# Ledger of designs, part 93: designed miniproteins, single chains

Each design is a single chain, and the fold is of that chain. pLDDT is the mean over its residues in the fold that is shown.

## One batch from the design tools (miniprotein)

Design m3242
Fold by ESMFold2-Fast:
Structure m3242 (fold): chain A 89 residues (1-89)
Amino acid sequence: PEELRREREELRKELLELQKEAIKLASSSQEQYDAGLQRLEDVEPAVDAAREAGLARLTAEVGEEQALRLEIESLRALIEVIKERKEEL
């Protein structure tokens, strides 16, 4: 299901973009904003590795197509939470 993998990748990029926007809104100075972005970039490889491990575990339980659908649903839920937090900042 290459289409589902592509959708997951698009949602991961949207999530990262929203996290950067939230850091900007939460930041009181340019230095604080830059530090927040640097921290996000520093942890991104570890977060991606953890997501891949989670997807592999889920794939073993329910199969690849269903695992991708469940992770896409989870990513959409996370995006919605961040959008709500951004509105309150």
Scores: mean pLDDT 80

Design m3243
Fold by ESMFold2-Fast:
Structure m3243 (fold): chain A 70 residues (1-70)
Amino acid sequence: GKATVTVEIETGGKTPEEAAEAARQMGDQVRAAIQAAVDELIRETGVPRERLGLEGRYEGPTAIATVFEL
């Protein structure tokens, strides 16, 4: 099947809207976590970076990012 990995990021927000704002404020940390997940997926699968997609969602204070092969 296609390669995929999910990253969960604690934002400190109490609602999905607050989590989204907190994630923007935490931009460097969020980008670093996503970048680490992307790098690991490339290392494990050999899929090039340009063939990876990113989907995001929120559950309470948690931002969830899924990196997947296109």
Scores: mean pLDDT 75

Design m3244
Fold by ESMFold2-Fast:
Structure m3244 (fold): chain A 70 residues (1-70)
Amino acid sequence: MMEELNALMDELIAALRAYMSAHPDRFSEEEIAAAVAHLEAVRAALEKNPELWEKAIELVRADLAAIKAA
C-alpha cells in the first residue's frame, strides 16, 4: 500500500514538475520548487495516516490522469 502510494506520488511530482517546466512563461522556478515541496509535505502527512491511503491512491491517480490529459 505505502509502496504503491509512494510510487504514485513520485510520478505525480515528476509529471507536475515536467508540466510547469514546459511553461516557463507561466511558472517560475520558485513556484515549481514550492509545488514540489507542498506535495512532499502531503506525502509526509499521509505516511502518518494509513486510514487515508486508499482514498489518497484514488485521488493521485485522478490527478495524474488530469495532468497527462492537459
Scores: mean pLDDT 81

Design m3245
Fold by ESMFold2-Fast:
Structure m3245 (fold): chain A 83 residues (1-83)
Amino acid sequence: SAAEEEAILAAIKEAVISELVKAGVPESLAKKAVDTLVSLANASEPVTAENLAELAGVSKKNAQLVIDTVLREIARAREAAGA
């Protein structure tokens, strides 16, 4: 259902923010990075560490951490649904 999809997306966003904060990124900047990621995806723009770093104002290392965290959480959700 749409409500379940919204809940899953919200959980993924929260997990990404949590991982960035644990890595030493300020919460406000972590939220900005997640918002930038969503904006890029919705615009069908390349979701790369370079584009995310440039647009969100984070380091390439932190931008790559965002992408890696999102991909990991999506993979976990798919595995759980497929099991």
Scores: mean pLDDT 78

Design m3246
Fold by ESMFold2-Fast:
Structure m3246 (fold): chain A 62 residues (1-62)
Amino acid sequence: AAEKAAEMEANRQKGLDAFRRGDLIEGAKHLGKAAQAAGESAPEEQLKFVAEADRILAERRA
């Protein structure tokens, strides 16, 4: 619903802001929350966010 869509977008924006300042762990955490919120309304968006967070952590953390 609209509430979950807003929650998804808010967490996505926070994740992008965290990545922009170099905080990869916070960025991935917020993208994970966005993916969880999207999962009920848009499974494809959830999959995209999970893949994006996993990719960033794999490339940058180790």
Scores: mean pLDDT 67

Design m3247
Fold by ESMFold2-Fast:
Structure m3247 (fold): chain A 79 residues (1-79)
Amino acid sequence: SELERAVRRVREIARLLEEAGILPPGSATVVERAARALAERRGVDAVVEMARGLLDFARAAGAPEEVIERIERLVREME
């Protein structure tokens, strides 16, 4: 489903940030749970906005360029 696809992509973004040391261990699971709850309450578009927020956070936190490029691709796949 579109919802499951969006939730999976947001989890992958959080996992990349966790692996880069920007988010603490376990963040991917917490973000997946939050994204699913958000989608059920406010729709899939709210999850896309969450993904964009994580991209902006990654840039502000100084994530490696390769990580930012991969997150940008994941966000585009959700739009």
Scores: mean pLDDT 87

Design m3248
Fold by ESMFold2-Fast:
Formats: structure tokens, sequence, C-alpha cells
Structure m3248 (fold): chain A 111 residues (1-111)
């Protein structure tokens, strides 16, 4: 396993989160998959930061982006439930009702 610095890791996570805001669905899918890889390598550092951006990606109008985000979120909930519960509970107070509903559904699967 290659160790990167925490600063370099945070920068990569932020770059992928920014990629999720791209108007290009191919860039959004790449960003989702990149976050998934970083979660598997550095779960405790990355998972809490990735949950909210990935749930927002589920609201994408592009089916490929929705599928990629759903796949990563299912993997994350299955392997690292303890790392996602607290971020998901915070999203229950989101001003966006669609994000609230998605966070609730995922919490019901892991609670």
Amino acid sequence: MKKISEEELDKLVDEYIEGLKSPDPDVQVEAVRGLGVLIDEYPERVAPKAVEPLIKALTSPDPAVQRAAGDVLRHLAKKYPELVKEPLKKLLTSPDPEIQEMARKILEEIE
C-alpha cells in the first residue's frame, strides 16, 4: 500500500468532490469512482467527507452518475457502516428534502 500525506489525500478528495459538480457526466462518473478507490484505501479519512457529495450525486439527472454513486454508497454502507452513520444522520437536517430522503433510506439499510 502506498502511503500519501494527509494534505495530498485531502487535496485529491477535494478535487474529486469538485469533479462531481462538472457539467460533463463522464467527469462526474470518474470523480465518483475516484472517491470509491480512496475510501477503500483510506476509509476513516475519506468516508465521512465523501458521503454528502455522493448522496448529492444520486440526485444527478444522468443515469450513469446515479448508478456509480449508488454502487459506491452501497459498498461504503456494507464495509464501513460506522463511518457513514454520523454523516448520514447530519444529512437528515439538510434543507434539501431529496437529500434528506436519500440519507434516511440508506440509514434504514444499515440500522
Scores: mean pLDDT 79

Design m3249
Fold by ESMFold2-Fast:
Order: structure tokens, then sequence, then C-alpha cells
Structure m3249 (fold): chain A 81 residues (1-81)
């Protein structure tokens, strides 16, 4: 599925941006990943990908002690609705 490949690609980009401290880019990439995940024919697959992406980014935020990255994740979830 083009949406599955896009969701995975944007997730990888969001994770890289977060590790590099580019939190606005991480927000934008996570927003795109979540939007593509929501377009998958199997809702359970979309939910699994979305949950994994969010949890991994929260993990990076905790490791970096970054409230800005936590806020970026929260904003991405709101924008993807």
Amino acid sequence: SPHLQAARDYMDKALKAAEEGNYKEAENYLTQALKHASQLPDPSEGARLATAAVLRLIGIAIEKNSQELLDAVKNAIKKAR
C-alpha cells in the first residue's frame, strides 16, 4: 500500500529529526505518518503503526529531557485528527 510505505517513511524521518533536535520537523513528519496510517485499509495495522511511532518519540523525549519534543508529539496527534 502506498499509504503503508508513506507512513513508515515519515515515521523514520520523524524519529531521525527528533534525535537531531529538529522538533518542528519531527512534529510535521509525525503528522504525515499518522495521516497515512489512518488511511490504511486495516484499522488495526494503522493503530499499531501510530502507537509505535508515538511511543518511540516519547521515549526519545524522556531520554533527552525534552518538553518541546513532548509538545511536538501532542501537536502532531491533534493535527492528524
Scores: mean pLDDT 88

Design m3250
Fold by ESMFold2-Fast:
Structure m3250 (fold): chain A 93 residues (1-93)
Amino acid sequence: MEELIERVEEALKAGVDALNALIDSLDPEEQRLATWLAAAIIYLESKKKAKESGVVSDEVFDKILAELPEEERKKLEEAIKLIEEYKKKKEEK
């Protein structure tokens, strides 16, 4: 799991083409997971940037999550938890 998160993070830093190439190289189950991990990273970075700018409140992001279909929201929330756990482990190393 940590290796997949790290690969997705590096691919996002390199650009959309690198992310697409990574996803295309994975098994279908890993492709879905990698897509949700990328979405979670983008979501968390966007939320952080919005808080720092003072333009958008946390409530707006919570509302966006609530408006997602239950299955999609669950997958995004699971991916967010995986990213948060990965960051915590990185701080401990």
Scores: mean pLDDT 74

Design m3251
Fold by ESMFold2-Fast:
Structure m3251 (fold): chain A 116 residues (1-116)
Amino acid sequence: SVLARVQQLVAQQDAALARLRAALSDADGQRAVRITERVLAISITAEALVLIGTEIQLELLRRRGAPQSQIDAVQAQLAAYQAALPDLVIARLREELEKEGIPQAHIDTVVAILRA
């Protein structure tokens, strides 16, 4: 369900933010954590909206008696989107941290923790 996926993503965000707060205690580190929290929250919201839209599309297809191949194609597109998301989120986060003048060492720490 969408709710179960959102709960999983929030738990992953909470764990990552706890690790970041432990690793990045200086002023620049605290700014990096706040930026990361905002970017991750936006990412979770965006994924939830895509999931809701996909579930609506699948329900409409099933009610219309659409071919299984069309249903499978929509599910495959969602799976491809979800598989690409971690790298896209890290790329966006790196850009936001760089834009806000966060030191490279802090950015590297954020990326390392999110990839772990």
Scores: mean pLDDT 90

Design m3252
Fold by ESMFold2-Fast:
Structure m3252 (fold): chain A 71 residues (1-71)
Amino acid sequence: KLGDEVAALLARKLKDITFSEEQTKMLKEAVDLVETDPEKALELFRQVMEKSDPKKRKALEEVIKWIEEKK
């Protein structure tokens, strides 16, 4: 399922990246929403990206692009 693929991609791209508790919560919520409300999921990913340092931002941009391509 799309949500499982997004979770796997996040695990791969974010392997060595530490997120805050709030960012982790938002990322989990976004993954849960990918199949039911992909627009809302993308909004949450973008919100995490806005609050992230350049390394985290780059990784999240790749995930966002992948999701947009799959929609």
Scores: mean pLDDT 76

Design m3253
Fold by ESMFold2-Fast:
Structure m3253 (fold): chain A 87 residues (1-87)
Amino acid sequence: MPVDQDEVREALLRMYVSVLVQAVKAGRDLTATRDALVARGSRNPARYISFLRDVIRLAEETITDPKVRAAVVDYVRGELDRVEEAA
């Protein structure tokens, strides 16, 4: 059933977007957050691709600062392209 699973997934998406936003605002390297996520996502590339697409959508909807939004979206889009080409 989609009940509870959708809420858990949404919470994880929001948490990841928040981490990326905080990293951009603090001037930290976004690739440090990628390594932790890739270690979990590498077990199923299709799920990781779906997750990255949802991250882009959520970032576009929730990030109000245009520069932070662009930095987060461009980073995640680059990861999505890399994973799709490798799959």
Scores: mean pLDDT 72

Design m3254
Fold by ESMFold2-Fast:
Structure m3254 (fold): chain A 62 residues (1-62)
Amino acid sequence: MLKVTIESSVPLSDEQLKAMEDAALRAYIAGGSPEEIAQAALDAGKAAGVPEEQVTVTVEEV
C-alpha cells in the first residue's frame, strides 16, 4: 500500500487539501510512480493557490 503525507507550513483549506488528495489518488489509479503521485498533488496544490515552497508531499511504499 502507498502512504501519502501532505505537510504544510500554513493551514490548508479543506478545498485545497481535497484537490491535492484527489490528484494523488488519480495518479495512483493511473499506475503512477511515487514521484508522479507526489508531483500530481503538488500541481493540484498550485492550481488551488498553494505555493510549492509551503508544502511537502511524501509518498512511501508500506
Scores: mean pLDDT 80

Design m3255
Fold by ESMFold2-Fast:
Structure m3255 (fold): chain A 92 residues (1-92)
Amino acid sequence: DVLILDVEEAEERLDSIERPTVVYVDREEDLPRAIRLVEENENVYLGIRQGLMDAVIELGFTRFDRVIVVPDVPEEEQREYIREEIRRREKE
């Protein structure tokens, strides 16, 4: 029961997000917008591709409990990974 959105979709729907939602970012330039969404809605997690974690740290974001590093695998496996990570985070 996890919603996966891009930054633009999440910005449009932010006030209506009432369930665990991952905003997926594959471009470093979208990180500041995505981080703002995570800060403004407690249901939002930041999903990033491999290699963007250093950029997240450089931006001063320290809520690593809200960050999911998505492996560079096929989309179906990425969705399963995200769902499993959210389940784990919500349990912890």
Scores: mean pLDDT 80

Design m3256
Fold by ESMFold2-Fast:
Structure m3256 (fold): chain A 114 residues (1-114)
Amino acid sequence: SVAEATAAAVAPTEAERRAHEHLNRARALAVAGAPAEEIAEHVRRAVEAAPTREEQVTLVRAVLGALLARRQGDEADARAAAEVAERLESPEQAGEVVRAAAEGEPLAAILARL
């Protein structure tokens, strides 16, 4: 089928698949209001599994977006989340940032200490 052919053409690598599995878990935990440490650990693992900088930034932005949606965040919050994600230098820092955001720290405050 056309759908099967399309899926085969865009099949992710094992690393991309592992990154997306951890991302999906982190997003589900964020939506559920799970403990910040659990969300942070899955983000750290997702970033560690994603070898490219672009993928790492996209994964962190997605989880921060899920946290902001829960808190009724606006477009300015979404821009701050994008800037935070772009400044991350390690999986450990990505986990720490997501933990702080999940604990209710404003993204502007997180951005200021990066």
Scores: mean pLDDT 78

Design m3257
Fold by ESMFold2-Fast:
Structure m3257 (fold): chain A 100 residues (1-100)
Amino acid sequence: KEEEKRKLEIELVLLSTKYLILEYLLENKDLPEEKKKEILNSFIEGVAFMMKHLGFEEETIEEVKKELEEFLEEALKMSKEELEEKIKELKKKLEELKKK
């Protein structure tokens, strides 16, 4: 089931990247917003680069990148408590995906 594997891989990339973004923001709350945004946008570009080298379609990579960029803008506005709660949610989803 190549199509099912692709969907799971995309979901894993999205959830893993979102989780790492939130963890970074929680650990680096005292850094200037501009610096956090610069670093995390570079990280998103790195994820897109890796997806290209793993043979994902250009359209899929652009959609994932856009979703991650939109998520970053939302995450930058989150309080510490909101970040902690979202991290717990994403970690649970990642654990469920890894069991499949």
Scores: mean pLDDT 83

Design m3258
Fold by ESMFold2-Fast:
Structure m3258 (fold): chain A 71 residues (1-71)
Amino acid sequence: ASEELNSLSVEEIREAAKRAIELAKKAMKEPGGKEKAKEIAEQVRYARELLTNPEKRKILEEALEEIEKII
């Protein structure tokens, strides 16, 4: 939930962002991977909207941009 996301440290958000990018890259190598990568992008976008801390939001925004480049 939004409460859990806002309780994560900046470092935890950075690790989550890195994992999302890696999952999107891995998805793109598989049949139907583009749809899975889009789902990952939507999840990152949703998480960004739930975050109130501007530094954490920027980390997810940058991750979303990176995933969108892969799609």
Scores: mean pLDDT 81

Design m3259
Fold by ESMFold2-Fast:
Structure m3259 (fold): chain A 78 residues (1-78)
Amino acid sequence: SKKKKQEEVIEKLKEELKTKYGFKEEEVEEYIEISRRMVAGDESVIPEARKWADKLLAIAKKKGEITDEEIEEEKSLL
């Protein structure tokens, strides 16, 4: 069930963005929507996806509490 597995990954990502980064619902929805569109081959969102990656890294660094590696590890371990 590739679609079910994908939705589970998305759900965990949404939870991490909210719980670890304190993202607002609107911010989480934007990030997830961009990610979904990229997976669907929508090239129009690539620039926005890059901006989101930069934003995530900047927030994590400013907080000093979460690293990019920790995000990936927690998503796979939790």
Scores: mean pLDDT 69

Design m3260
Fold by ESMFold2-Fast:
Structure m3260 (fold): chain A 87 residues (1-87)
Amino acid sequence: MEELLKLVERAVELYKEAAELRAKGTEEDKLEAEILEAMALMTVSTLRLVIGKEVADKIAEIIRKGYESGDFEKALEEAKKLVKEAV
């Protein structure tokens, strides 16, 4: 349980940092954001292997909505709840 929650927290944090870097708008910030986004995607892929495709896809959708809305706190809470219910 704890390790899965840490993976969710890491994925959300990486996407949040990427969004903040993209908002700054420099070329260096954009490249760093792309690296963080790739790392977040790898973290979600690891979740899929452990928790299963259906739950992982729902978590990815929650994170995507958080990225689009900027409400990463809500995304983190919803994703953590889903992990706790699945395990």
Scores: mean pLDDT 80

Design m3261
Fold by ESMFold2-Fast:
Structure m3261 (fold): chain A 70 residues (1-70)
Amino acid sequence: KMEELARQIEAGGGRAVVRGDELTLTVETDGQTETIVIDREGRVLDVEAADAEEAARGLAEAQAAGLTVL
């Protein structure tokens, strides 16, 4: 499940790594990098971004890749 999601995100231009029960997403948009950590159920555990708008954009891109954000 998470490995398939990681591949879809990477196909869309992001980077994703699965470690145990966590998926770490790294998304680059307009020269900015955002890192999001998600658990097996799609719940966001942590977000590091330049600002709230960048964080919202990263989450929207993750949803477009097939992730359900809770």
Scores: mean pLDDT 64

Design m3262
Fold by ESMFold2-Fast:
Structure m3262 (fold): chain A 96 residues (1-96)
Amino acid sequence: SEMEEKIKKMRDFIVENADAATEAYNSLSPEQKEALEEEVKKREEELFKYMATLDKEKEGKEMLLLTGEEQVEVIAKILELAGRLELAEKAREVLK
């Protein structure tokens, strides 16, 4: 239940803050957007490599947890770059 509660908490945060995250992303400079896209690409590659090593040992809920954590981490980075530090901190609290 703890894993399911964390997945729900992450999903609810993402949905509730989708507009704020989009506005924050749109406020970023072209250079910040390019740097973020490169970082997201590298993190996605690392995540998929890690997930592939666990394919036979992990349940679908664990895959949802890992992808949810990555989505919240990206939102936190966008918010930090846009100077929305209070909301970024809330995103990081969700990851705990």
Scores: mean pLDDT 78

Design m3263
Fold by ESMFold2-Fast:
Structure m3263 (fold): chain A 61 residues (1-61)
Amino acid sequence: DPKKLGEEIKKLRDERGVTREQLAAAVGVSVETIEKIEKGEITPSEELLRRIYVALGVPLP
């Protein structure tokens, strides 16, 4: 569910005090890409999603 995923990423980013610019730089994408993911307009690849969670300090299973 892209909308729920985007909301989760935004919440984790906000809770950790990470800006969209910092997250984009950490995972190697544009700020616009992060914005679209958080709005549920695009679905990130599995690899990009893993990089986002790592950058936000979420442990991988």
Scores: mean pLDDT 81

Design m3264
Fold by ESMFold2-Fast:
Structure m3264 (fold): chain A 85 residues (1-85)
Amino acid sequence: IAEELAKLLKTSVSTVRRIIEKLRNGYRPSEKLKRRVLAALMEGVIDLTQPIEVSYERAKKAGYVTSKEEFLLAIVEILLEEKGI
């Protein structure tokens, strides 16, 4: 799972594993943050064909997110839900 998400997001496996463990331990993104990140994904601001750093910079400049950690928690949770996990 972590290796599959790391390939999809074009980031390190260690980063994805760290985020998944935070989500398991109850460090969930807020509903408002999740909605903003989902909107950015639907509008193409977050482009999964690009490295995750590019998507983060676009989302930050557009005002969807303020921190990389919040961005990673939200995008990883959205993708886990989309995959039914």
Scores: mean pLDDT 76

Design m3265
Fold by ESMFold2-Fast:
Structure m3265 (fold): chain A 78 residues (1-78)
Amino acid sequence: MKPYAPTLSDEARQKLIEIVKKYAEKHGIEITDEELEALTRPSTDPEVQRRVKELWDLAMKDPEVKEEIQKIIEEDRA
């Protein structure tokens, strides 16, 4: 499977991971560092990829989280 975010700098990747991690914590969703890493890098474990996709889809449904993630991606690409 492919990462859900485009290739990012180390700084942008860390910021994106922190936003998704905070979203998960706020909503009582348990997520591992391995699953968070799979947001920007493919995992060989299909269950990890499934969990990451589910979390990503949920986070992107929140307008505030979506805007912050898009800002990070745009700033890194500029």
Scores: mean pLDDT 73

Design m3266
Fold by ESMFold2-Fast:
Structure m3266 (fold): chain A 58 residues (1-58)
Amino acid sequence: MEELRAALEAGDNAALVDAIEAHPVLTPEQIELLRQRFKPQVDGGHAGAAAIAAELAA
């Protein structure tokens, strides 16, 4: 949780991917938080954000 939160606050997509890989089983609340926070980056076309969006869609 703390690692995931820190990555979200920093806007560091690489750190966020690492945090997700460390915690492969995310709660629905964590998934919703990720989706909301990264929507602008996904819309902006950032590769890391797009990868996160793909994981959330799966």
Scores: mean pLDDT 57

Design m3267
Fold by ESMFold2-Fast:
Structure m3267 (fold): chain A 76 residues (1-76)
Amino acid sequence: MMRERRSTLEVTTSDDPMKTLQEIVDRIERELEKRGFVLESRTIEQVSPTTAKGTLVFRNPEEQTTLTITITVTQR
């Protein structure tokens, strides 16, 4: 049976929230790919002028694990 894990990350930035979110997403994707995780879905949205939200779903097929990471970036 597949194990499901969820993680939530909240970040404050003085820069553009979408730019900061993209940088965080890129780093998470690279780190998890090194650990055998495959990106299943990526959703990035700007919720407001000062808030961007990303949801990443990864699967490790050998461990039968699904990891969902939700990232919220708020400007200032």
Scores: mean pLDDT 81

Design m3268
Fold by ESMFold2-Fast:
Structure m3268 (fold): chain A 101 residues (1-101)
Amino acid sequence: TEEERRRAEEAMRRLREEAERGIETLRRLGEEGSPELRPQAEALVDALRNALEGALALTEEALARSPREGAEVARRALEDMRAFVEGAEAEMRAALEAARA
């Protein structure tokens, strides 16, 4: 349905926004830490970019098959992206905490 297509498009937009916010936060955390934490932050940023590209491609393929499949894939991708960003931020914050202790 058109509603399902709009839900997929909205989820894709939120997926991009979530990933961009995560990248900005990870880069900032890397800059706050010691020089040794910068490569860890960049690795997480690269992983997040790759996850975003893959999620968008899979969602577009699903949308081409049906709006319903697109909406379902997009919803799952957004949930996965949020979990990924939260985990990556927690990892960087733990590394910063350990470096300060």
Scores: mean pLDDT 84

Design m3269
Fold by ESMFold2-Fast:
Structure m3269 (fold): chain A 118 residues (1-118)
Amino acid sequence: SLKELVEKTAEELEKLGFSRDEAYGLAAIIVLSEIPKEFLIEAVEKGDVKKIRNAIAWAIGTAEQRFGKEAQGILLRALNRVPLELAAPLGDTSKETVPVETVRAFLRAFGEAFRELL
């Protein structure tokens, strides 16, 4: 199931030093996008917000095909629960990179919301 895949991926990310909510947020993007874990971990560590933004867009476009319409609905509802101040830097298409803590703060808020909805 989607829940089992996200929980398993989050456990692996926690072992790599991500906090629980960061791990859950990143795991949701990894599982729903099918983008390799290593690629997205590197993007977070480099503050590569363009790669994270593109991964989220790809996850939104492909989640229904892999996990059904409810999975896409959960993703969109979780994204909508992220405070605007934390979401705005990722939505700024003029930016390719931001501070790593900016990406991590987004992942914590997104991951908490996604975990509560799943």
Scores: mean pLDDT 89

Design m3270
Fold by ESMFold2-Fast:
Structure m3270 (fold): chain A 80 residues (1-80)
Amino acid sequence: SKDQERVEALKDILSKLGEEAKRLASKSDNVELANKVEALVAQLEKVADESVKEKLSLEEALEKLQPILDELGKVVEQIE
């Protein structure tokens, strides 16, 4: 369905975003923040993959992903 294509596209975008977040974390001397970024990226990828497998709508996928993205954003801001 069109929603499945949109959720798969979102998963691809989030995978690239997660790699960039890990790259930024790797430049930090703060091991705790780096570990939090890796854990949140892993959770983000898992939830995105499950959203594709469960054939969720884009809105349902975003509702599940939003809290993880919000937390990742807060942790990444602490790296700056």
Scores: mean pLDDT 83

Design m3271
Fold by ESMFold2-Fast:
Structure m3271 (fold): chain A 91 residues (1-91)
Amino acid sequence: SKEDAEEILELVLAGKTDEAIDLLISLGLKEHQAQLLVEQVKVAIENNFEIVKNIDTSDLSEELKKLLNSSDPKERLVAFIEIEIKRFLSE
């Protein structure tokens, strides 16, 4: 959910990497998927919240598309986290 994605971002920003990984695992991600997502979030934070990955937006909700195209880089990163969580949970 958006709330879960926001919590993941807040935990990573606070340097609570292990807690972010544990939360992702509790949401249904495998440990290696959780580690990969947290690393991607850390890289984005170090790069002024810029997402360096191409995202297929074809099937995204209008709310999620708006968030992903927000002028606030943090909101864009929250949208990216939510998209990745949903992607990993579908597989």
Scores: mean pLDDT 78

Design m3272
Fold by ESMFold2-Fast:
Structure m3272 (fold): chain A 55 residues (1-55)
Amino acid sequence: DRKELIIKFQEIFGLKKDGKVDDATKKALIWFQKEFGLKEDGKVDEETEKALKTL
């Protein structure tokens, strides 16, 4: 479930679709969290996962 959301996020942002939060994915997540008014920690917590489901 969470891995599929990460892969979808990586596909949208043109990143490697491996479902892993590497450095590039973490930087993209921090940007995404900032845009959604979430905690900018690059972690896929419940709030971030809920926001990712809107993609």
Scores: mean pLDDT 79

Design m3273
Fold by ESMFold2-Fast:
Structure m3273 (fold): chain A 96 residues (1-96)
Amino acid sequence: SLSPLTEEQKKEIEEKLKEEVEELRRELERLPAEDPLAQLLRLFLEVYEDPNVDLEAVKARLREALARLEGADEETVRLGERALEGLRELALEIKK
């Protein structure tokens, strides 16, 4: 189980996460809208911006996007789902 974050830790994580999200948005701007990677990046941004979103619906969309990627297997899907879950937990903790 995760220990509660201190206010100082939340601020440090929030600043780093904002930097990563800005880089993600710049990367997304360079990809065609129909690109499966662009769809994946949009799902992660959606969870970051609204961590109260229906996670199961987002995971279903993740599976569809990953199915279009060459070499994406069941383990890749599981890692993606775990990454979304972790991002949601982190975003909820920071935005409290």
Scores: mean pLDDT 75

Design m3274
Fold by ESMFold2-Fast:
Structure m3274 (fold): chain A 69 residues (1-69)
Amino acid sequence: AEKAAELALEIAKQRGGDGATPGEVSYAAYKAGVGDPLRAGAFASMLANMAGRDTATKEQAKEAARLGS
């Protein structure tokens, strides 16, 4: 979960973003060996939207990756 969140936010930073897109979370989850990377991306979208954001914070990405495991 934490490794996936760190990678997602690193990819977001390289893009010049302040948070990770659901696609970036899914890709990072895949690279970190999370069981369901697409589910992780879906949860990242849900958590960001519930907070009024278009992109996930590091904490939201970490929770999303945990829920995708």
Scores: mean pLDDT 83

Design m3275
Fold by ESMFold2-Fast:
Formats: sequence, C-alpha cells, structure tokens
Structure m3275 (fold): chain A 89 residues (1-89)
Amino acid sequence: MPSKLEVKVEGDKITVTFLNTGESGKYWVVLKDENGNIIASKEVEAKANEEVTVTFDIKLKPGKYKVVVYSADVLGPPLEKEFTVEDPE
C-alpha cells in the first residue's frame, strides 16, 4: 500500500511521487477535479519499498484537484492528496 504521496505542479506538467511500503503489484494513479471527475489515470507497477514517480503532461485550469493512488491487486484504502493549481497570470 502506498503510504507517502507528493504532488508537484510545474507549468503544463503534474508530477506525482509515492512510496510503496506494501506489497509489490499494480497501482492506479488517478487525477480528479474537485467534483470527483477523473481527468487522467495511469497504471504503474511498484515493488515493495519502491518510490514511484508518475508524470501527467496536462494543462489544468486554476482550481482544486485531487490525486488518488490505490492498489489494483491488494484490497486497502486509497491514498489521497489534494492540491491547488493557481492562476499563472
């Protein structure tokens, strides 16, 4: 299960990093808007104790967003992190 989650917003790019402190397997990284709509998702394989970085090459409008990471292979609660995209002007 992922236990640490970081999100970086850099221009037209969003970088998500998590540490898999659980079992090796497949994980979903899902980008959602504030209404819970899925904007983008990626499936990744992570080994036990592996730090995984996923990049979304997407330009988001200013607003509140959420990243959700959950296991495809192991039952458990998702790891979530909210973040804000500011107007760059």
Scores: mean pLDDT 75

